# Designed miniproteins, single chains, continued (4): the designs that were tried, part 102

Each design is a single chain, and the fold is of that chain. pLDDT is the mean over its residues in the fold that is shown.

## One batch from the design tools (miniprotein)

Design m15766
Fold by ESMFold2-Fast:
Structure m15766 (fold): chain A 65 residues (1-65)
Amino acid sequence: MSGRELLEEAIRAIEAGDVERAERLLVEAYLKGELSVEQANEIGRALRAGDYARAIALLREALAR
């Protein structure tokens, strides 16, 4: 799976309510260089806070759209 596909799958996981899968995909995207440490930390904080709208918005920004 490419890093971009990991970010797209993370968005789908959040939309499906699978936060654990979204967190695992976030870590893998970071390890593949698709996210900076700051981006990964901000998205992770949003997920842990239950702010899924913000997490999705940050992931869409990372997809460079």
Scores: mean pLDDT 82

Design m15767
Fold by ESMFold2-Fast:
Structure m15767 (fold): chain A 80 residues (1-80)
Amino acid sequence: LSEEEELAAELALEQMGLSVLKLALSRHKPTEEDVKLLEKIIERLEELEKRAEGELKEQAREAKEEAEELLEEAKKELEE
């Protein structure tokens, strides 16, 4: 795989993981593990955004913003 193809594949996996986690969090109260998973997803998406170019960079940024929003919601629910 070229670097661009590898970055695209990594982004697709992160987007799928985020979608699954978002669905899970809509159905149950967040846990500290969910918060840690979101923090790791955000870190990986931030790295992808730094390495990607053009449309792929924009998609990584959008996914990161979605993950950041979900993290803030999860933290608020975890705070009783």
Scores: mean pLDDT 83

Design m15768
Fold by ESMFold2-Fast:
Structure m15768 (fold): chain A 62 residues (1-62)
Amino acid sequence: SREEQLFAYVKEIQKIVDESKSLEELRKRLEEFLEEVRRTEPDPGLLAAIETLVEGALLAAE
């Protein structure tokens, strides 16, 4: 389902945030994740939600 896929993406973002040791590493890993989601996710609403979540995670880390 769409909710299950969104939950999976949120968990991956959370893992990246938790495992990153610096803002530089966090930015690189989140940018790589977002690039992969842009290539593979056909739902434009899910893609927009994930772009917003990644932006929020980067802002929170600054």
Scores: mean pLDDT 85

Design m15769
Fold by ESMFold2-Fast:
Structure m15769 (fold): chain A 69 residues (1-69)
Amino acid sequence: MSEAQSLVLRAGRLLAEGDYEGARRYAEKAIEIDPDYASAWRVLSRAYAGLGDDKLAEEYRRKAEELEA
């Protein structure tokens, strides 16, 4: 498992626990390591949605979709 994949797994767990700020931090670290890793952008989108930033959530969801194309 890559470092970026490990960080995304951690961020996903934090999302499930309702720790949206923690999920955001780990997802951002994953993107710094691998900006082409679509799953990291998807988790970041979900974290921002949990934080109430719907605009950033949509933008990052679209980035994940673009990378999966």
Scores: mean pLDDT 86

Design m15771
Fold by ESMFold2-Fast:
Structure m15771 (fold): chain A 76 residues (1-76)
Amino acid sequence: PSLATTLNNLGAVYHSQGKLGEAANLYLQALDIYVKTLGPTHPNVATTMNNLGAVYHSQGKLAEAEALYQKALEIR
């Protein structure tokens, strides 16, 4: 498995455990790798943005969550 996919999966585990800050850091790392390797409009980037948005929403960071959800929605 790719490093970015493993980081996404681990982020989902930490989100489920309530480790929101750790989950966000893992999703940010996965997002950086996916953007650099696949480009900013790849479906994996949209999925990671949605996952990070869900973490920010759980943290009460509503503006940051909204921005990520909007960017994910624009990706085809």
Scores: mean pLDDT 87

Design m15772
Fold by ESMFold2-Fast:
Formats: sequence, C-alpha cells, structure tokens
Structure m15772 (fold): chain A 61 residues (1-61)
Amino acid sequence: MMDEAYQKAVDVAKQMLSDHGFSEEEAERAAKHALIALGVDEKTAEKLAKEAVKEAVKELK
C-alpha cells in the first residue's frame, strides 16, 4: 500500500524533472498532490514527496 504510493511519487517526480525541466520544489509539489490523490494524509505525503524527489534525482544522475 504505502510502497506503491511512494513508487508513484518517484515516477511523478522523475517525469516533472526530466520531461518538463521543472525544479525540485515543483516536482515535490506534484508528488505530494499525487500522494494525496491516492489517499495518503498530508503530513505523510509531504515527507514521502521529499524522499521521492531525492530518489528521482539520484536515479536521473
């Protein structure tokens, strides 16, 4: 459950950073909104979005 939400957040962050050239802050906002849409609470979504962006940056390096 939580692992699937996290993986989707990473995918969203990678798409924002790679396909559109958006900043890490913009990718974090997009990932957070995706997590909230999946039913994750705001506090957890914010934390997971930050971790997802870091993971996305690492994978795109």
Scores: mean pLDDT 77

Design m15773
Fold by ESMFold2-Fast:
Structure m15773 (fold): chain A 78 residues (1-78)
Amino acid sequence: SEKQLEADTLLALASIEVYLLKKAVERGEDPETIERMKKRIEELIKQAEDLASQLDPETAARVKRDIEEIKKEVEKAL
């Protein structure tokens, strides 16, 4: 339960960072800034994936689906 809350919190933070990435792209920020923001999102996702490996299979599957959705949002933002 605590690990699930930690993973969900990391994914919520990643979603906020995706929103900020989309806004940065819309503003025409330089490529280096965009790449740095992408790396920050990748780090949050990696931490959530590492926590998911410690969860029960059903909860891990849900977290994995949420991660895939965030990855799709990143691709759409670019």
Scores: mean pLDDT 87

Design m15774
Fold by ESMFold2-Fast:
Structure m15774 (fold): chain A 71 residues (1-71)
Amino acid sequence: MLDESTKISQEIQRKAQESLEEGKKLAEELAKKSKDPSVATTAKMTAKSLGDILDKQKSQQDNDLLKKLLS
């Protein structure tokens, strides 16, 4: 029961993270391929914002592990 719910939750979270990573990849590709400076700048800013969100999620996971180790 609990293990099935955990597996489903992990799969949903993994797919959500994959969507964020895909969005970042698309923004980076658009920034590289776009010949319009405004579009390229916006795409770079979007890629950075998505990267910051992903980094923040990773840092939160690392902090949770550290708290478990110290407790």
Scores: mean pLDDT 73

Design m15775
Fold by ESMFold2-Fast:
Structure m15775 (fold): chain A 66 residues (1-66)
Amino acid sequence: SAEELAEEARRLLEEAREAIERGDYETAKQLLDKASDLAVRLVLEGHEETAREIGEELRELAEKLK
């Protein structure tokens, strides 16, 4: 379901945030890539608003990677 996809994406984003805080940018990048894939799937399934929210957090975290 979209709720399950969104929950998984948000979990990945939280793990990525923790990885960034400890300087593990390689792990953070992999987690952000997985969250991005879920956001694309949400768009394709017609859940554009939820995907946009996830995409905004994804973009903010990616900016921290420089």
Scores: mean pLDDT 85

Design m15777
Fold by ESMFold2-Fast:
Structure m15777 (fold): chain A 68 residues (1-68)
Amino acid sequence: SAKEEIIRRLVRHYTPGQPVKVSDIEDIINSIKNLPKEKKDAIIAKLRSLGETVTVNEAISIIDEVLG
């Protein structure tokens, strides 16, 4: 699934608890072909509401909240 693709990419490239720029996560989200724009925009908006950086675990939590 798109959710599994995003999570695998995050855990492959970043360590747990590492601060990651929201802009870098946005690039990952926008690269996923099987995810509707409305879901991408919702994830990005929630990530941006947390600040300029998030941890991998915070990003996964937001992805779980939006995608189920």
Scores: mean pLDDT 83

Design m15778
Fold by ESMFold2-Fast:
Structure m15778 (fold): chain A 63 residues (1-63)
Amino acid sequence: MEKAKELATELGINGKVSSLEEMVKLLREQGISEKDIKEFLKKIEESAAAGREAARRLAEELR
């Protein structure tokens, strides 16, 4: 997920790249397919400001 970290940085989640990485790891542990994870990262790229909030919400929902 190197591309995921780069996208997070460019989209202004740079201060918490490790947090985004942790979220991606959690998604995989929850059984989310890599395709779905990639779609999620695309949404972050398209919605920089809202992407960070969406990532947090998604991680919360997968608990």
Scores: mean pLDDT 59

Design m15779
Fold by ESMFold2-Fast:
Structure m15779 (fold): chain A 108 residues (1-108)
Amino acid sequence: DILDRIKKLLLEGKDLEALELARRAVEETDDKDFIIRILEVLVEYVKDPFVRRILEESLEAVKSTDDIELAKQAALLGLEGAIYELKGDVPKAIGYTLRVIGLLLDSQ
């Protein structure tokens, strides 16, 4: 199970590998409830407070829309933001987070 693999990586402190695996899982699914479960596992077990905040915002964005393509895009942008935060590329992390917000505003 992909969720068990993500959780194991997070418990082992392999947060970057867990986020990259989660990104691939989101890319390969059209199940919004599965995307939500992936993000919930990441939010629960990730230790970096800034990464957790990005993922929490991504999770709320996914929950706020009935459009699976928009939900999937919001999740992928949030995961990229979290990955760049872990890599120490704060400007790119902020850029991806702002794209999530912009995507939701354009749907109004």
Scores: mean pLDDT 84

Design m15780
Fold by ESMFold2-Fast:
Structure m15780 (fold): chain A 68 residues (1-68)
Amino acid sequence: MEITDEEIKVALGLIYLGIARIDESKGDYEGAVEAYRKALELFKEGGASPDLIAEVERRLQEAEEKAK
């Protein structure tokens, strides 16, 4: 089985998504914003589903509002 660059990017995006969720649970909304931005970039580059991209964009917007 050949692992593509796109598959690696999606996998890395899932790791950053996990980091962002942990940061939110700690009240670290600044850290969550950074992690969600990295996850979103990786998901877009890796060709992740539109549903996943939309969910991450929604979470990023909520984290940005709380980081103000």
Scores: mean pLDDT 83

Design m15781
Fold by ESMFold2-Fast:
Structure m15781 (fold): chain A 86 residues (1-86)
Amino acid sequence: GPDTDPEEVRAGLEGLREGIARVKARVDAGDTSHETAVELTAIMVGLLALRIEAERVSDPKERAQLLAEVDELYGEVREIGARLDA
């Protein structure tokens, strides 16, 4: 197939960063609703999809940078998830 465009992966990661910030703000405000948990789960699914796309980036340096950004965001999502379970 065509090479994965790293700019498309970056755009996807930016969208997920905005989603994470929105969910974090709701959790910080005391929102433990099912709707907030569903949104966090959708973000986790999006991160998995972007990880698969980042692994298809041809340049090793750019691929490593994008995968590191995915891992960082996944860590943030897991920390928010732990707060919802507490």
Scores: mean pLDDT 85

Design m15782
Fold by ESMFold2-Fast:
Structure m15782 (fold): chain A 57 residues (1-57)
Amino acid sequence: GAAEAAAYVARAGAAARAGDYDTALEHAQKGIELAGPRSAEGARALAAAHEARRHGG
């Protein structure tokens, strides 16, 4: 649900701040899967995924 998606977005942000962009991307993708791409949580997860890819790839 939305709470689970928000938790994955928060974990993605924490991983990115730690420099672990692979883990950040994995958590962000899970957040998108749970929230859907058109929700607020999905939009945040998508932004986190893009940020992780810029640093990790």
Scores: mean pLDDT 75

Design m15783
Fold by ESMFold2-Fast:
Structure m15783 (fold): chain A 65 residues (1-65)
Amino acid sequence: MERDREELRRLIEEAERKEEEGDYAGAVQALSRAAEIADKLGDTELAKELRERAERLAQQYIESQ
């Protein structure tokens, strides 16, 4: 559980960094992995927020292509 919480924090931080760099595809992947870990930890509300954020970024990425 401790390692999963650390991994969750790192993935959210990576997603934010990727968004700032304009790497929306990378940010979406990091957010999706973070949501899976949040679900594993029982934080269903956070997992839902992370999935919704990933969907919004994916939509922006697709529209930009």
Scores: mean pLDDT 80

Design m15784
Fold by ESMFold2-Fast:
Structure m15784 (fold): chain A 79 residues (1-79)
Amino acid sequence: SEAEELFEKGVEAYEAGDYETAIELFEKALELAEKELGPDHPLVTRALGNLAFALDKAGRAEEARRYFLRAVELANKRA
């Protein structure tokens, strides 16, 4: 899946400390995961969580908080 490939590249960028690249890759992975796999797919929740971590590391704490809340909401819908 293109969404999974973008997610993996985002994780690599995050581990390298390139948080802005990780944010861009996770945003693209999130959009494609919702379109290709559906909004309830595990990759959507994972992309939201990792996007939030990358935003927090980039100093974008308010955006990170919004994505964490969205990830929690979707995880609760799946549980």
Scores: mean pLDDT 85

Design m15785
Fold by ESMFold2-Fast:
Structure m15785 (fold): chain A 60 residues (1-60)
Amino acid sequence: TEAEELLEKGKKAFEEGNYDEAIEYYTEAIKKATEAGDEKLKEEAQKNLIETLQAKDSAR
């Protein structure tokens, strides 16, 4: 699904240290997962978003 593709793009961006890009992809993944009713994917994307925000703040 689109939400799965966005989640994978977010994970790749996070791994490469591109936190702003990862935040954007995870945010879109949450929107698409919510629209599709995919609660599991929504929760995974939300968890990854929070982790990315924490990593970005810690890198300062």
Scores: mean pLDDT 83

Design m15786
Fold by ESMFold2-Fast:
Structure m15786 (fold): chain A 85 residues (1-85)
Amino acid sequence: DENKKLIEIYEELLAKDPNNAAAQMMLGLAYYELGEYEKALEYYDKALALDPNDAAAWYAKGEVYKELGEYEKAEEYFEKAKKLS
């Protein structure tokens, strides 16, 4: 499907440029859409290691924790995202 194609494309980009925060973020989003929440968090964390002030990445982590039923943690990340935007 489209998300699996995006994963392949961005994994190839990261093999050439491992510090591409946008590619890390897109991989996280693609894994989130596939329901692979642990993989999504891994890539969002890699994106945040490169850009700790990325409000979208903090919001995306909140969405993952909401899907996992960890509502308090989700709210913390949503508040972090809001303060950065």
Scores: mean pLDDT 85

Design m15787
Fold by ESMFold2-Fast:
Structure m15787 (fold): chain A 83 residues (1-83)
Amino acid sequence: MFSREAMEEVVRALEAMLPGLEAELAEARAAGDEETAAALERAIEAARRAIEAYRAGDLEEAERYAIEAEMALIEYGVLKTIA
C-alpha cells in the first residue's frame, strides 16, 4: 500500500490526465475504434473511482482503482502504438 502522500500524488496525476483521456475517448468513438474506446472508458472510470475513494478516506480502495486505471492505461498505450 502507498502512503497517503504517495496516493495524493497519484490522485493529482489522475486528475491532471482526465481531460486528455476524455478528449482521446471522444476521438476513438468518432473513429469507431471500439477497442481503444473501451480501454479509455475503463481507465477514466477507474481513475474517477480512485479519486472518489481517496477523497472518502478509503486509501485501500483508492490504491486498487489506481492500479486498475494504470492497467487500462497500459492497454490503451499498446493499442495507440499499433494503431
Scores: mean pLDDT 81

Design m15788
Fold by ESMFold2-Fast:
Structure m15788 (fold): chain A 79 residues (1-79)
Amino acid sequence: RERLERIAEAFEKAVESLEKGDIDTAKRYLLEGLLLAAEHQGLDVEALRPNLEKIVDAMSPEELLETAREGLEAARRAL
């Protein structure tokens, strides 16, 4: 289940970046994790990309951390 492992890795890196105060890097990894999760669910990733970019860019550091942790937990439960 290499896709779920990649999703978990992306969210894990987002959490690590947030813990280090690197918000820009955290946003990039969170977006990657969300896009990989959407692809895993069979959603149209290219149609979702612009909206997910706007959502992630608008997130506070608190929202980024909560979203990344929830995504990591969900990916690990699905493994």
Scores: mean pLDDT 81

Design m15789
Fold by ESMFold2-Fast:
Structure m15789 (fold): chain A 91 residues (1-91)
Amino acid sequence: AEARVLAAARELGERIGKVKGVDPEEVAAALEAVARAGAEAGLSERQILDTLRVITMAALRGASAEEIAAYAREAGASDELAARVGEVLSK
């Protein structure tokens, strides 16, 4: 269900924001946008959740904006959205 992946994205985004000292709402919104893009692209709930987990682990280990953007593209994000997600989560 879309509601479940959006809720997971919000929770993970808030966690990343707090750990990295960036705005938790901005990070949550970026991950929710990735989850929504994945659902629109026809990805399964499991595929979206797995990608959100990979993005979260990458962000927490200090991965580059480019690496994070690549994971967002795998989740069905546009190049513009993927670049924005990478920028927000690599801070």
Scores: mean pLDDT 82

Design m15790
Fold by ESMFold2-Fast:
Structure m15790 (fold): chain A 78 residues (1-78)
Amino acid sequence: DELIKQIKELVGQAVEASRDPAVFELGREAVEALDAGDYEKAIEYLERAARTAEELGSEEAVRYLRQAKRLVEELKKK
């Protein structure tokens, strides 16, 4: 699925931008939930990752994670 691929790419870009182990771990959990079809859990992990990135001052990572969350919400509604 192209949408799932795009979500994973956005999470990877957020991890690269923040370079923070907490953002990496939350992003990994979000991708695992996404692969399991648990979109609600994926959204929760992406929200936590975005909050962590915001606390770190990584505006770029926050934007990528918020975009990824919106795409998971679209996937959930289909």
Scores: mean pLDDT 86

Design m15791
Fold by ESMFold2-Fast:
Structure m15791 (fold): chain A 70 residues (1-70)
Amino acid sequence: MSDVELGGKLFVEKMFPMHASEGLDGTSFKDVSDEEIEAMVEKHVEKGIIEESQKEPLFAFLKSLKEAGR
């Protein structure tokens, strides 16, 4: 629960300005595999947008959006 909330805040503060044109919802992630979500988060760490310690909270948040899209 706490990791999902932290991931949500992290997304809004660091990633939302970059993704504002599309928005992010469970439907957008319904057909995306957990491996693809992992790869996306990894790319954001490589670009310096998020820290390595922030990977797990962001993963938890994005996976929660995917499950909410069910």
Scores: mean pLDDT 66

Design m15792
Fold by ESMFold2-Fast:
Structure m15792 (fold): chain A 70 residues (1-70)
Amino acid sequence: MAELKKKIEELLKKMEQAIENNDWKEFRKLEKELSDLLEKVKETADKEEAVKILKEAKERWLELVEKYNE
């Protein structure tokens, strides 16, 4: 589980960098990779840990999407 959380955090960091570089193509690609990782978390994690990881990832992803749409 620590590895999945770390991968999600790294992916969100890359998405932020893509926004700063105005690289919408890279951002879309990373967004899909994030979605795939979140599905994997649902399959492999205990419910409590999965909910925590998904909540943290969702909050950060929403901030990035809002920044991208500006």
Scores: mean pLDDT 75

Design m15793
Fold by ESMFold2-Fast:
Structure m15793 (fold): chain A 63 residues (1-63)
Amino acid sequence: LTEEVEKKIEELRKLAEEAEAAGDHGLALALRYGIQEAEKLKEVDPEEALRILEEAFRAYEKA
């Protein structure tokens, strides 16, 4: 589960960079916030970390 969280964080970092490059600073900031929260939780509550990352991915897909 922790390995899965780390993999998702890495993928989301790339999406945040792409959003920033596209000029969507709001989306990039939201994705980075999700990454930051997931990193804090990955050792304490990896299930909640994964949930946060999944919500961030959904936000990216809707944008």
Scores: mean pLDDT 79

Design m15794
Fold by ESMFold2-Fast:
Structure m15794 (fold): chain A 108 residues (1-108)
Amino acid sequence: AVNTSTSEKAMEEEESAATVTVTATLTAEVGSTITVTVTVYAEEGAVVSVQIQTSSGDLAAARAKQGSSAVTFTFSFTATSETVTVTATVSIGGKYKGYKATLTVTAT
């Protein structure tokens, strides 16, 4: 990246680190529960928003304010087919960060 002269504060905000971990049940039986866990470690005071979508049309969202410890969100869905695609979208501070993970769950 070419460093274009920008305000120091904007550069610090851009360099803010966050750790996002998305875990899902990757193998399930049809009719069983798929559990999706999203763990976020971001700057203290930031608002963390998580949205989950499934290929079966399920939609869930949750929001929390980041404290001194990691924020964990847990979502549960029913495996309605042999293959379910789960898309997790994480927004931190609403303005500066986006993370998107797509997971495929195979039901047996």
Scores: mean pLDDT 64

Design m15795
Fold by ESMFold2-Fast:
Structure m15795 (fold): chain A 55 residues (1-55)
Amino acid sequence: SLADIEARINAVKAEIDALAATFDASDPEQMARLKAKSEELHDLLNEYDAARAAA
């Protein structure tokens, strides 16, 4: 449902905020995690838009 996708978007945003708060650009693992979460958020936003168009 749209509500489930919205909940996932909010959860990933919270994870990104938590990672960003302690982010060190010199740490490649932190950079990779932040990038992966940003891509996950992008995919969820696309899924949300597609679900809205189908509804």
Scores: mean pLDDT 82

Design m15796
Fold by ESMFold2-Fast:
Structure m15796 (fold): chain A 68 residues (1-68)
Amino acid sequence: SSRSAAYEALARKLLALAERLGDEELARMARQVLENSRAGRDTLAALQELGRRVRERYGEGFPSLSEA
């Protein structure tokens, strides 16, 4: 299964985009997802939290993270 790998790749993409845009808050959220993965936690739970925050602040137009 490549679910965790795909989710980590998405988080890395978000980090790169955040750095290009100068969006430090989004960058920190993406780093949190990566750290959660390193801590041995399920990336789905971390992505759900990230998606909830992103949707509330940036809307659904930016990387859709609301689904597993």
Scores: mean pLDDT 65

Design m15797
Fold by ESMFold2-Fast:
Structure m15797 (fold): chain A 69 residues (1-69)
Amino acid sequence: SHHAEEARRILEEALASPNAEVRAAAHDLLGLLDAGDLQGAREAARKILEQSTNPELRELARRVLEALE
């Protein structure tokens, strides 16, 4: 899927972040995409937006949700 491919690209870029929380979230979300769990990936990204105060992590979650629609 084009949407899953775009989300994967965003997450692979995030693995290069100096922020350990961003890298950990990117690994977790990539694992969900690798399992084909698009709903789980959307739910995890939504929870990040609801719960995280880290602006880099929030931006990652927003971009992933936009890619996954």
Scores: mean pLDDT 86

Design m15798
Fold by ESMFold2-Fast:
Structure m15798 (fold): chain A 86 residues (1-86)
Amino acid sequence: ATSTVTLPAADAAELAKALAAIPGAEVRVNGEPVDAATAQAAADAMAAAHETATVTVSEDADSLTFTVTAGDTTIEVVVPRAALAA
């Protein structure tokens, strides 16, 4: 299933940073794999530049994918379901 919601950019940035900090999570900024520190910097820059952001959640059997988009910035976080159960 796929769900989409619009949030204040500051709230979306905090969500992206929290998700990127989950052990086992994979994070991309504008399609490029990055570390958690780079993702946090991108999320902070997004919140500073934009008023709102769109969060799309896509589910499969093994993972949840969160896509946070504001303007030209897209932060994608793939969280394994096993990481959420631990």
Scores: mean pLDDT 81

Design m15799
Fold by ESMFold2-Fast:
Structure m15799 (fold): chain A 59 residues (1-59)
Amino acid sequence: MSPAEKEAKKKIREEAKKLGLELTDEEVEQLTSLVVDKEKDSFKEEDPKRAVEMYKQLK
């Protein structure tokens, strides 16, 4: 797992805890793919906090 993926997963889990949202490992991986470009090992335009907030609205 790349450094950017590790950081994104950590931030996603932290933001989920702040919102009282329980995420499965599959959901964390899905949200990570929205915020990390795996080829560039960098963050995409989508912020981890915003990705988690949007996901909460869909539940």
Scores: mean pLDDT 73

Design m15800
Fold by ESMFold2-Fast:
Structure m15800 (fold): chain A 76 residues (1-76)
Amino acid sequence: SSSMNSLSRNGSNIINNRRNIYSNTGSIHRRIRATHSPSMFNRRRSRVNNSMNTRINVMTSRHNGIMRRIHRIRSR
């Protein structure tokens, strides 16, 4: 049950981190729109999307790594 509690906690942390990334992305998006410059908007939007995708990919890789370790322990 301790391992299940650890997995649940890690899952909640991933969800909370994704929620925080979306919240921060929304705030940045509102600020970018205020510039009313299509070229600046697209450039900043691209940077924000790249930063968000990098964070999500890191979180997903960590989650998959943990799941693969658990699978290997359980299979052997």
Scores: mean pLDDT 61

Design m15801
Fold by ESMFold2-Fast:
Structure m15801 (fold): chain A 62 residues (1-62)
Amino acid sequence: MEEIERLRKEIEELRARIAQLEALYEQVKDTDPEAAALVSQRIAELQKELDELEKRLKELEA
């Protein structure tokens, strides 16, 4: 049960992080395309993690 609340908070934090990285990506794209590629890759990793956490949350709520 407490696991559900933990997952919800992690999901919220991941969403905030992804939004922050998206803003960073746009900023560094103008100054450093190489850094932009790394940020883009990290966003993809966090997106995958977010999807997995949402799936786990659904299973626990079932």
Scores: mean pLDDT 82

Design m15802
Fold by ESMFold2-Fast:
Structure m15802 (fold): chain A 51 residues (1-51)
Amino acid sequence: DEIERLAERLSRETGLPLESTLAAVQSVADGGLPLETAERLLRLVARERAE
């Protein structure tokens, strides 16, 4: 599944938990938004969590 593959990749790249990335990607897809929106959002969250 495209959602699952993207979530796994983003989890690996950002260090966020897979459950969090999967939920975010799924929510964006369910809302009819481009998956790129989930990628941008998760990368911003990862940056904010960085010291």
Scores: mean pLDDT 78

Design m15803
Fold by ESMFold2-Fast:
Parts: C-alpha cells; sequence; structure tokens
Structure m15803 (fold): chain A 58 residues (1-58)
C-alpha cells in the first residue's frame, strides 16, 4: 500500500545518499510499482522523484 511504498522510497533515498545507486534503484522500482497500483499519478510522481534523487546523489 501507500505506507509501504513511502517506507521503501525513504530507504531508497537514504541508500542513494550513501552512493548505493543499485540498491536505491531496486527500492525505488518496488515503491513505484506499489504506488502505480494505487494511482498512475502517484506512480509518475514517484518515478520523477526517484530520477531526481539518483541524479543528485548517485
Amino acid sequence: GIAEAEALFKEGVALAKQGKAEEARRLFDEAIALLSKESPVLGRVARREAEEALAEYA
């Protein structure tokens, strides 16, 4: 659900800040998949935020 996706996304951001890009990408993909099942809009927003986090930190 949304709460699970938020937890995964936050962990992904933390991993990206640590330079663990591959691990961060996996968590972002899982969070995006969960959010996309709730709403296509939430999935698109999460994908955008994941791309920005990876570009900034990794």
Scores: mean pLDDT 82

